Designed miniproteins, single chains, continued (2). Designs and how they scored, part 58

Each design is a single chain, and the fold is of that chain. pLDDT is the mean over its residues in the fold that is shown.

## One batch from the design tools (miniprotein)

Design m5998
Fold by ESMFold2-Fast:
Structure m5998 (fold): chain A 62 residues (1-62)
Amino acid sequence: GPKLAVATEDYTATLPGELSLKKGERVEILRDDPRVKNVVYVRSLSTGEEGDVPKSVLEIVG
């Protein structure tokens, strides 16, 4: 099934290709590259938008 996570805090995109999230927003993890320690590529389930988000602002829930 899809790998799901929830934003534990608000995040504002600071770089091209990043996604802004609100606390409590649910995302699907589309790509988690083990060579990249600090970001994951996600899709917001609220907006359908995709981008890179810091791993530190997400909690994996499935």
Scores: mean pLDDT 82

Design m5999
Fold by ESMFold2-Fast:
Structure m5999 (fold): chain A 90 residues (1-90)
Amino acid sequence: KVKEELKKLFEEYANTDDPEKRVEIGKKIAEIIKKNNLEEVVQALRDFLEGNEEGLAKLREIIGPEVVDKLLDAWAKVTKKTREELLAKE
């Protein structure tokens, strides 16, 4: 359920060249994460992006391998700034 919706949104995000649509899709992703208490997913991804491969394994356990693969593909196509925004502290 949540896994399929996240995969779909990350796929739309990766394939969108319209900055306004990208912001809208990003808000939907953030809303799903917040509603489903998936902050642990964000933390696991952060750990992976910092070079901790264990974070990738953890992420796959939480949201499933298909969603993780789509997530990584989406960020591979998005600018470095987007990755830093996800890892940014207040």
Scores: mean pLDDT 65

Design m6000
Fold by ESMFold2-Fast:
Structure m6000 (fold): chain A 85 residues (1-85)
Amino acid sequence: IVLIVSIVAPTEEKAQELAKELERFGRETGYVAEVQVRGRSVLAIVKAETEDQLEKALEEIRKIAEKIGVEKITFVREAHPSVVE
């Protein structure tokens, strides 16, 4: 399962701070594959094997974002070829 998390910070400095925290989280857990910063916007690529792991990773990312004081969080889910509804 792949999810793209888009977060808008109030300032560019806060966006860089958020990116560093997300990179640290990814290094500790392996759930974050990539973090990109563009001005006040931060994009993170989240990878998980199960929905439960994905939910847990998203809860932690949300807590990090709340701690930083971000303005907006958007989650974009990408369907994996092995997922059948």
Scores: mean pLDDT 74

Design m6001
Fold by ESMFold2-Fast:
Structure m6001 (fold): chain A 82 residues (1-82)
Amino acid sequence: SEFDEAKAQVEELLAIFREEAKKASPEQQAQLDRMIAGAEAAVAEAEAETDPAVRLRTLRTTAQLLAQEFRDLNIPHPEVRW
């Protein structure tokens, strides 16, 4: 389903963020940890949501925000398409 594909994409981006956080400076690690926590909360919210359109929008917005952070940090990442 589109929801499962969007969730898998967010989880893939989160895995990359978690690995980068291990290598980051203390200040960058704090920022990455906040982004990870926010994205994990958004995934949990999307799973609890009963409206299919709202669920999908939450995951797409989360993926776009994570992709933007990768661009700002110049970290290689997969292309986001949603």
Scores: mean pLDDT 79

Design m6002
Fold by ESMFold2-Fast:
Structure m6002 (fold): chain A 72 residues (1-72)
Amino acid sequence: VGILLQKADQAEKEGKTELAEHLRNAADELLKPNPDWAAIAEHFEKAFELYDGSDPSFDFMLRLLAHIARQQ
C-alpha cells in the first residue's frame, strides 16, 4: 500500500490527477476489511493505462496487481 500512495503523490505533483486518484482509490479499497476486488482491479487497470512506464518495476506491479485482483 505504501508504494501506491507514494506513486499517487508523485503523479499528483506531476499534474496526473486521474492516475493519482486511481492509485489512492485502489489503496483505500485494499485497506478495507472486505475489499471490493472488482473495483481494485478496475483502478489498477486504469492506472496502468494512464501510467507512462517510467518505472518498469511499478509498470509490472500494476499489471500483476490488476490480474491478481481480477482472479479474486
Scores: mean pLDDT 81

Design m6003
Fold by ESMFold2-Fast:
Structure m6003 (fold): chain A 95 residues (1-95)
Amino acid sequence: SDEDLRKQLYQLNIQVQSLRDDVRYSLITSSPEETLKLLREALKRLEEYRKEVERIRSQLDPDSPLAKFAQQLIDYIDDLIKWLKEKLKQVEKIL
């Protein structure tokens, strides 16, 4: 149902935001080696979340507000992936 898909998208949004915050804090507090591991794990998780959001979006009416929310979440995940890849390159230069 659309209600079940809405709940799944809401949960995915929370997970994505939590992951972003964890990465932000780790970049300040963790060693370069620990940060490298975290960034790689975070990238893998974001790619998995992106696929799940796309799967949900494909089941929705493209003109619905929920489909627009799913697209916004995909765009946000894409921006996070880009940011994480840039941070990964910076950490690799230190090691």
Scores: mean pLDDT 88

Design m6004
Fold by ESMFold2-Fast:
Structure m6004 (fold): chain A 71 residues (1-71)
Amino acid sequence: EDEELIERITKALVEAGVPESYAKAIARALVDNGIRTPEDLDRLDREALAQLFGPEVTEKALEAIRKVLEE
């Protein structure tokens, strides 16, 4: 269910260096916008992702999320 996916993404983001509360908000936003697979993540606009994460954090965050979605 959505809550389990949100939790998994949150944990991955925290491990990548994102604070827990912020990571949880991001995970919920992604799932609420239909991001459930690596393919869905790849369809997102780079501008939208940079706005969400910030430039330096974006690469690590995206890799962490993609790994969770691959599982």
Scores: mean pLDDT 74

Design m6005
Fold by ESMFold2-Fast:
Structure m6005 (fold): chain A 65 residues (1-65)
Amino acid sequence: MEELLEELRRALREAGYSERQIESVIEALRTEPTVTVLRAVEAELRKAGAEKAAEIVRRILELVE
């Protein structure tokens, strides 16, 4: 899990997200990694065009599911 969160952090930074935004996403996934939260985050990232970050969230979802 932690390795995927670190990879997600890097992908979000490369996609132009601020450190505050990145920390908010990572914190949400650490505190409550539910299917609902993961799906919401994946959908938001895809909508924003952060496709690589969205794919990492999908991998986390597959592990939690």
Scores: mean pLDDT 79

Design m6006
Fold by ESMFold2-Fast:
Structure m6006 (fold): chain A 112 residues (1-112)
Amino acid sequence: MEHLARAVAALRAEDYETAIEHLREAARETSGLAAEALRAAARVLEKVAEKYGAQAKMVAMTFIAVARLALEGAPAEEAVQIIESTLNDPSTKLPEELRAELERVLEAARAA
């Protein structure tokens, strides 16, 4: 997953344009939960990173973690736990737009 590694490096550097390109390429090379999570990460960075900055980056990193678990063949329950932990963190007041994307990927993880 060379594109996924490049997406993570770009995201750490806050080069969101490069991160989006590599996330989309990684999503085309896979299917199911991994592809859905990578597409969700790209959408979050494209649509809401300018408005929500660090929170958008955090949610995108959560989706990359979900994609990695799916690619490694981990039980879908582990992906569900990561997403639910992010949604239910009382220290994090997530904007509705980020919450909606997390809930979409959670539905995909529960269906897997």
Scores: mean pLDDT 82

Design m6007
Fold by ESMFold2-Fast:
Structure m6007 (fold): chain A 65 residues (1-65)
Amino acid sequence: SHMIQQLEADIQQIDAHIAELQKQAEAAKKAGDYKEAQKLQTLINVHKIAKSATQFVIERIKKKQ
């Protein structure tokens, strides 16, 4: 359905943001900025929770079909 396609597109955007944050966290670790790396890891975890919630919604929609 178009709704599932939209939500799958949202997941792709979340994955792209996670990848960007992971690169920033790795750069912070290499620079010795462990405080910034920890902050970025927290943001990554928040985006992973959002991804899981979106996946849960997709599964609920699929079960109604």
Scores: mean pLDDT 88

Design m6008
Fold by ESMFold2-Fast:
Structure m6008 (fold): chain A 79 residues (1-79)
Amino acid sequence: DEARKKVLEDADAAVKDIQAAVDRLVEYREELRRLMEKGYDEAIEHFRRLAEREKDDPGKALSYEYMAEAARRLKEEAE
């Protein structure tokens, strides 16, 4: 019974963590979509510039690098 309670609590925590991560990815994707209206190359350059500006915050810099890579992949997958 204690083992069952712990498994359920661990599962609930994991679901909440996954949901929070998904929500952040949705926000990043919407920002990417807005910049894509100006074209893929402009979106890629925009996020690369942001990564350079946030070089003192490696977490933010890495997030912007991921967004630049996502824009590059979307350009390759366009049609």
Scores: mean pLDDT 72

Design m6009
Fold by ESMFold2-Fast:
Structure m6009 (fold): chain A 73 residues (1-73)
Amino acid sequence: EEKVREKVIELLKLHLSQLPPGSEEYKALQKILDMVEKGMTLEEIREFAKKLPEKVRKRVLQIIDTAENMAKI
């Protein structure tokens, strides 16, 4: 659980570095990063992501899925 959270933070920071600061996608990912760092559960983050535009939602869910897979090793 904690190891998955750490990987989600790592991947969110990586994706943020690839987006223009101030874009809608950047703002959404920055908000999610803040929520994760403040202790929101990954299930709560998945539910929040479902309310976002499709492109952002897809990116967030892929980040969580990738982090869960990375944490298995």
Scores: mean pLDDT 79

Design m6010
Fold by ESMFold2-Fast:
Structure m6010 (fold): chain A 100 residues (1-100)
Amino acid sequence: SMREQVERFNEALEKVIKDEKLRKAIGGILSFIQSGVASPSGQTLNALLEVFKEVAKLIPDNPLPYFILSLIYREMQKYEKAAEYQAKAIALDPQNALLR
């Protein structure tokens, strides 16, 4: 279920980033990327890629890290990589409309 996927994702994120304030800041940055309100620096985008690649390693069967990686690559205008990760997220949860 989506609830179980979100719970496992949050647990993996807490293992990668122990600082609660930093996790909240990352959540805010991702929300702005998805809404098109802000364009983070290339340094910030690269740091986010490293975080979510590590999260994906911990939970490789969860669509959420791959969906987030697709958003980050899209913001970097690396559309081929964005499409690759979006396809992987959709394949892991084809009924989730948010991933399409």
Scores: mean pLDDT 81

Design m6011
Fold by ESMFold2-Fast:
Structure m6011 (fold): chain A 73 residues (1-73)
Amino acid sequence: SAAAEAARLIWQGIEAAGAGDLEGAARHFEQALAADPTGRQAAFIWANLGTLYRRLGDEARAARAEAQARALA
């Protein structure tokens, strides 16, 4: 299911972030959103993307992701 695929990608994103692979983590979370853009985890994914984009120095994407997380929370 779309929700199961999104959950798998979220887990891979968390593992990548824990290993210090911020770019890989962001890619996995972006794929999770693409798999289930309106699912229960969407706000959680956007919040994590906001943190990752900010750590990567992408302030514009971080601000957008933070706004999306707030809108869905």
Scores: mean pLDDT 86

Design m6012
Fold by ESMFold2-Fast:
Structure m6012 (fold): chain A 90 residues (1-90)
Amino acid sequence: SAADVAARKDATIATLNAKIKELEALKEKNKDNPTLVKIIDDTIATYNQIIADLNTALATWSPEDAAVTMDILMTIANQLEKMVKDLAAK
């Protein structure tokens, strides 16, 4: 339903905002590593773009298309998080 899609969007945005907060903390811990700082900044920018896209595009899509797109975006977000955390685990 449209209400289920809206609730899922809000949960997805909340999850992405939590990931951004963790990445900001990780960036502060690794401030002496400019390569990692840049990767973290680029990842935060990507998450902010996903949030913007969810806010602008979701209302025009069918519930099925919205759900599939949110699954794909969350998969991308999770893979980026894993990559950044692996690079920081020294």
Scores: mean pLDDT 84

Design m6013
Fold by ESMFold2-Fast:
Structure m6013 (fold): chain A 76 residues (1-76)
Amino acid sequence: SLSDSVKNAVPLARQIATATDKAEIARLLAELDKHYSPLMLVKNVDEEAGKVLDEVRQILESLPPEHLALLREALP
């Protein structure tokens, strides 16, 4: 549900930020993607969804270049 996506997206982004194992990052990214897609669809009409997406973006954009490289490699 949208409420579950609102609750879980930021915690998942923070887990990705602290994860060092490529397989764990891949699993967390897949889980985040399940929530990210519904939030993106409603962000222009749901203020809470927009705020959650902004927080996720800020967390991920603040990652070191080495960590961002791991995220890119973990993507299917």
Scores: mean pLDDT 78

Design m6014
Fold by ESMFold2-Fast:
Structure m6014 (fold): chain A 70 residues (1-70)
Amino acid sequence: AVEDSRETIRELAEEVKRSGKRYEVDPALEAAAREALRTVHGVSEEDAELAAPLIAHQAEIGRRAARELA
């Protein structure tokens, strides 16, 4: 459910905050991930900002894998 996704994203944001890890990703993908987290999953702006780079990084990996398999 969306509520379950929100809690998972919150936990992910806390993990990113604790680790201090940074991800360098396509700014457009990061912006799209942040927007989706805020609008679709209803997470806070702070949690969306923390989780968006990681989500965008995972999306880039997935898209590249799909392209290689095509």
Scores: mean pLDDT 71

Design m6015
Fold by ESMFold2-Fast:
Structure m6015 (fold): chain A 78 residues (1-78)
Amino acid sequence: SLEEAREQIARIAESGKAAAEAEGDAKSVELLTELLKAVREGAPLEEIRRLAERTRKESKSPAAVLAAQEVIELLEKA
């Protein structure tokens, strides 16, 4: 369901953010924080997808890139 998808995306974003924080990648933390906020505030799926794609493109943290990719793949199945 869409509700379950949003909950899973939030968990993925939180995990990616924690990993990026541990790596000291402030840009990845910023991007994942924006993604997490959008999901929690009920932003349209198109906006969540754009934020995830931006995170994947602009992040240097492998954990952040993988989290963004997982979010994108989950949205394609929703």
Scores: mean pLDDT 85

Design m6016
Fold by ESMFold2-Fast:
Structure m6016 (fold): chain A 58 residues (1-58)
Amino acid sequence: MSEEEIREIAEEIARLGIEEKDDKAAVQKYLDAVAAGADPEELARLTNEITREIRAKL
C-alpha cells in the first residue's frame, strides 16, 4: 500500500464525506477497511465510488 496514495484518497473522502453528516458512516466504513488492511485497489475503488455519489447529490 502506497502511503501517498492512501493519504490522497483519505484526504479527499474525509473532506467530502465528513462535511455530510449522513456520509460520515461511509467514511467510517472506509477507515475500517484501512485498519483491516484492505488492499489499495479496493480502497481506491471505495473512495472513488463514495466521492462520486457525494458529488452526484450536489
Scores: mean pLDDT 63

Design m6017
Fold by ESMFold2-Fast:
Structure m6017 (fold): chain A 71 residues (1-71)
Amino acid sequence: MPPPVPSIIVTDPVTNKTSIILVKSDDPELAEAREKLKEEYEKKGYIVHETDDADPDSLAAQGDALEAELR
């Protein structure tokens, strides 16, 4: 089975909008790349949620749920 494509979901607390950032599964520095992205977005004030889901419908549902929690 192909490995899951690791992703992070970032939420802007000012706009209450989510964005899905994909990390390539073929990256030899995959763990470091994910951590760097997490640190970068956290420094910008974003709320970061880590997920291993590669399914776009599942990722969209997770983003919608995170936006709803900020209401």
Scores: mean pLDDT 66

Design m6018
Fold by ESMFold2-Fast:
Structure m6018 (fold): chain A 97 residues (1-97)
Amino acid sequence: SVQEQIEKITVDTVLRLKYESLLDDVKDQEMAMKKILDQAGQRLLTIVQEHPEAAPYALKALESVKVTINDIVKDAAVKQKLLEMIEEYKKKIEDIA
């Protein structure tokens, strides 16, 4: 199901972000986390483009990722950039639905 696919993307994204939060180098952490968010965001966007009724599930997924970022990311500048990326994907999804 579409909901099951979105749930799997959410779980995978959260786990990958938690793993990358173990990186000591701030630039490496930023680069890795940005790639993870872009991959997740594009996958959610594609699903919502094909299934607009899935938008509430995709938005809930982004909210879960946002909560994770706020919890695990220590560097304030990196945190702000990642949160801005989430808000951009949220807006793109809302604009489709």
Scores: mean pLDDT 89

Design m6019
Fold by ESMFold2-Fast:
Structure m6019 (fold): chain A 88 residues (1-88)
Amino acid sequence: SMEEREATIVLFELTVLSSEAYYYLQLAKKYNAPQELIDGINNLLKQLDQLFDDFKAGKVSVKEARDKIDTLRDQLLTLDKQLQEHIS
């Protein structure tokens, strides 16, 4: 169904975003980033895990999940910029 297709896309988007956040966490640790930045990435990963679980449990709609993914993606972009400034 269309609903099953939309759910699959949301799960894929969550998986990609979690993988990107995990990569930035490893990079932040490698370059001894400030603890606040490492904590920020860890908190984002925790929020992604919670959203993944809530979405699979049917606690959030596709629309709500997408809105939350957009917010978390924007947060990751901010953390990425801070990390790149630290490394450069």
Scores: mean pLDDT 89

Design m6020
Fold by ESMFold2-Fast:
Structure m6020 (fold): chain A 85 residues (1-85)
Amino acid sequence: SVEEAIKKAVEEQKKRAKKKGIEFVEEELSYDEENQTYNLTVTLKNKKTGETVSGTIRVPVSSSPEDAYNTVTRALDSLIDQLTQ
């Protein structure tokens, strides 16, 4: 399912983030029935610097599981990169 794909992408990115010293401080997945989207809100913290970054990733319900996984993975990669550059 789309929800399972989003959760899998988050779990895999948490493992990558941990190796880089980055912590997921906030993780909330909500469903927007009116817009037919899943909204993933995350806050990431670099434990070495104390810097944080936050973002909301919107995934349409009409997405394939593969597209949902790729969308979330790329968005989280971008947030992680902001904390490691």
Scores: mean pLDDT 86

Design m6021
Fold by ESMFold2-Fast:
Structure m6021 (fold): chain A 69 residues (1-69)
Amino acid sequence: MSPDEAYRIARDGVLRAGADRDTAERTGRLSARHVSQGDPSGAGEEVLRGSGNPEEAARVTNRLTTLQQ
């Protein structure tokens, strides 16, 4: 999975959870960095921090982990 794909998945997840665009963009960038370092679970943690939504964070984490395998 490319970091750009991780950025989009995490950003869109945080936006779906009702966070503002600036929070979503920051979360996307941090998630892309985690994925580029081989840490998709860290990306999910950033989604939890940005969204405050555990269900959204779990969905994004599961998707990123599956796509990194």
Scores: mean pLDDT 81

Design m6022
Fold by ESMFold2-Fast:
Structure m6022 (fold): chain A 100 residues (1-100)
Amino acid sequence: MESVLEAIENLEKSEEYKEKALKIVKEAAALLTAAELLKKEGEVTPEVEKIEEEAKELLKRIEEIVEKNGNEELKKKVEEAKEEGKREGEEAVKEYLEER
């Protein structure tokens, strides 16, 4: 978590940090979407609720940093990464449910 916040704050220092930060945003959005869909299907466990809570906190802190320190391009890329993550989360849950 701490390394993710540092990567976002230092996005202009390295292309590698920028890609890493956006990848983590995408992964957090995918986990949040997967947790919400699993809960909707009745799979409400402490583990799913913990993942949902942690993913929400991570995304909130990233959005706060981007709002304070990011430019318009960075904000757009974060939103695109969140949307892509949501699609990946939906596909992962669909595949999981189809294997049942």
Scores: mean pLDDT 73

Design m6023
Fold by ESMFold2-Fast:
Structure m6023 (fold): chain A 70 residues (1-70)
Amino acid sequence: MESYERGLALLEELEKEVAADEALLEETLDLSGAELNELLEASPSVTPAQFLSLVRAQAIGLERKKEEAE
């Protein structure tokens, strides 16, 4: 279960970042389990740093959509 092992490693690193940054916690809470599974299944070689970049990119995307949708 390669993707599962990668998922646990990514979650452990993400937890460390989340504990240090409340803003990152908000972004993590908005990331659904389905989205997390999709990312891990599509990119089993994704590093924790790359995953955090994707979470931040998601935040930027949501802000853009929110501003556009007003």
Scores: mean pLDDT 56

Design m6024
Fold by ESMFold2-Fast:
Structure m6024 (fold): chain A 69 residues (1-69)
Amino acid sequence: GPAEAARQRALAAEQRAARRETGDPLYRPVPPTPEQEEINREIGEKLREIGEGAENYFVNGGPIKGAEA
C-alpha cells in the first residue's frame, strides 16, 4: 500500500544520500528532463501491452538510457 511505497522511497533516498555523502565525483546529478519522463512513461505502457518486450528491453539495454541520441 502507500505506506510500503513510502518506505521504499525512503530507502532509495537513503541510498542516494549515502552515495552523495561518500563524495563520489563520478556521481553526476543530471536533473530528469521532461523528455526522459515521457520516454519512461511510454515504455511502461508498451511493456504492459507487450509482456515479452521486457526481454528486448534488457537485451538492447533499454531506450531510456542508451537511445537518447
Scores: mean pLDDT 59

Design m6025
Fold by ESMFold2-Fast:
Structure m6025 (fold): chain A 85 residues (1-85)
Amino acid sequence: MEEILKEINEELKRARELADQLAASTDPQEIDRLYAEIVEELKRADKLIEEARKAGMPRETIHKLAIDSVAVRLLAVAARVEREL
């Protein structure tokens, strides 16, 4: 359980770092690639969150992780829209 929580936090941290790179990028092709990578990292995080829920992780912890995942996704979408156009 604690190992899966660590993996979720690592995936979310990586997705956030990619989102920061996207916000700083000026290359349309790089922006598209970074966005795709962020989406894949968030899909992996969401899968791990569901596995943690099934493994009996507290609801409060699951809700916090789900909110963090959504926040990173919104940041990436906003940054991509503003950077491309």
Scores: mean pLDDT 81

Design m6026
Fold by ESMFold2-Fast:
Structure m6026 (fold): chain A 72 residues (1-72)
Amino acid sequence: DIVEELRRLAEEAEKRGNTIASNVFRLAAKYAEEGKLDQAAVAARKGAEIMRSNGDPELAERAERVAEQLAA
């Protein structure tokens, strides 16, 4: 579920030409799969920051929402 959403964020970032954000979201998905939810949340927020600075606030907002769910 949430791991799948992180993988979708990574795929979407890659399609938008942001390989750095894609790698960060893939790392977040890996942490979430391993039950490292705090680390996954931090990585998801970092990915959101990168997407926002790249002019993609919609994907950034979606990643921030996922990070909140990971931290809950």
Scores: mean pLDDT 86

Design m6027
Fold by ESMFold2-Fast:
Structure m6027 (fold): chain A 93 residues (1-93)
Amino acid sequence: SMEELRELVRETQKLLLELIKKLFPDAKISYSSSGVPIIDLTPEQAAELEAIMQQIMAGELPEGLSEEEKELAKRLQELIKKIEELLAEHEAA
């Protein structure tokens, strides 16, 4: 179960990065020595991303997304739900 949680977190991070790249193609992405992505967003882009993520976490799809971006958002919603379910099961033990 802990290995499943780690895999879901990694998959969520990959999908989130892919969504950010599509939403903000001009955003600079660098990687740390350990391979952690560092995303250089403007304050305006960061605020927009927070609004989008808040809607996704609420089970909503933001208006104006492309079909590809909507697919990524739906996959993120499914992964977040699975992570929440696994965390609830782990805490119930």
Scores: mean pLDDT 77

Design m6028
Fold by ESMFold2-Fast:
Structure m6028 (fold): chain A 68 residues (1-68)
Amino acid sequence: SEEKKESLEEAIETLKKKYEEAKKNNKEDELLEIAGLTLETTLDVPKLSKNTTFEEILKRWEEVKKKT
């Protein structure tokens, strides 16, 4: 639905803003761990590897939005 897609877009934009802030504060690793866990538990996507980058996490969020 459109509302569900808009909600996902807002979540993606919020995540991007948090990632930029985390990079500035040297907390990138903490954010990546939380973002990966949220994706796995909330969207029922396959488990991410220990070496998953922010780009990979963002790509999976975009894939979920595309399928919605």
Scores: mean pLDDT 67

Design m6029
Fold by ESMFold2-Fast:
Structure m6029 (fold): chain A 70 residues (1-70)
Amino acid sequence: SAAEELARDKAIYASAPEELQKLAKEIMVRYGLPGATAVAVVILTNGSTDDEEVERVLFQKSDEIEAIIA
């Protein structure tokens, strides 16, 4: 359900280190991403929030994002 998905997303975001949460929040606002997805992207970019690196991960590493979120 949508409520279960939202609860899971919030839990994944909250479980991340505070430093990753801050970086993830920036790209959540910029790209309209859910918290868990934003955290996964920041992990896969090694902490970069550069547009080119974020977009590359979103389009080319979707399976790796899903593996982190699962």
Scores: mean pLDDT 84

Design m6030
Fold by ESMFold2-Fast:
Structure m6030 (fold): chain A 73 residues (1-73)
Amino acid sequence: LEEGGRLERLGKAYEASGKALEAMGETEQAIEYYQKAVEFYERSAELLKESDPERAAEAQRAAEELKERIAKL
């Protein structure tokens, strides 16, 4: 439970950092941070799927949206 929430926060932190890097033109570094955010969101979704399926679905959606963003960069 606590671990799932921690991974969710890490995903958000890496996503925010990736967006900042992208805004600075550091595309390669932004992609690396987005990939880490995806990894944390997917792990969070797996841990939360039985206890909080709505939060798990939100984390999975965030991961899929970032994968699409990476593909366009």
Scores: mean pLDDT 84

Design m6031
Fold by ESMFold2-Fast:
Structure m6031 (fold): chain A 70 residues (1-70)
Amino acid sequence: DDARRQAQMDRWIANAQAVQTLTAQQIADMREYFRLIQDIRDGRATDDQIARRQQIFNDIRAQNNAQIAA
């Protein structure tokens, strides 16, 4: 259900924004990540899309680690 997936994503973003201000780029990356997960799960993802999802995941982890270290 697309509406349920959208609501889940919106809640995740809203929860993050309630704790910290997210940039437009960070919100865009989170939305892209969710779309890529759905494409992979549905078997529609190309190898490039799988690599892109891994890149976004690594970028998010690096940003989170930098925040913890600061």
Scores: mean pLDDT 69

Design m6032
Fold by ESMFold2-Fast:
Structure m6032 (fold): chain A 89 residues (1-89)
Amino acid sequence: MSKEEIIEMLEEMIKKLREMGQDSIAEALEKLKEAVEKLPKPPSDEIQQLILELQEFVDQDLVLSPEQEKQLVGRIEGLIEQIEAEGKE
């Protein structure tokens, strides 16, 4: 995927999560989007695959428990760290 396609995917996920009242997850995805925008190239295939897995999870329209929300935010924060590491290489 191109960097622009990934950003569009993240924007759609953010919009959906905000409409569902999942603001904490939406805020984490906003930071992920900013990290992707700062990259000089598209993220690795591994990171792209993890973003696709996040999209499939969001598409299920599930109401998350506080524990599930914390786990998902943690996964997104881990992705941001990986993206920032790729941007330094």
Scores: mean pLDDT 77

Design m6033
Fold by ESMFold2-Fast:
Structure m6033 (fold): chain A 90 residues (1-90)
Amino acid sequence: PNTASATVTDSLGTTSVSAVEIGPGKLKIVVLNTEPLPSTVTLKDSNGNTVYSVEVPPGRTVITLDVPEGTYTLTVTSSSGKTASATITV
C-alpha cells in the first residue's frame, strides 16, 4: 500500500502523522500529538488546493478520507508554526 509519514518537533513535544491507502482512493490518516496544544493537519492536491484540513487535539486521532486518485501533500503544523510534509500517491 502507498504510505507517507511526517513528524514535527518543537519545545513542547512532537506531532507525528502517517497516511496509508487502505483501498482505491481511500486514505487512513493517523495523528499522534504529544504536545499539550492542538496541531493542524492539511492535505493538498497536486495543484496546491487544500482538500482537507483539521485541528487535532493532544493524543491519537484517526481520520478516514475518500479522495480522487492523484498525488497529495500531507502537512502537519505544530501549535508554534513548525511544519513537516510528506507526499502520498493514491
Scores: mean pLDDT 83

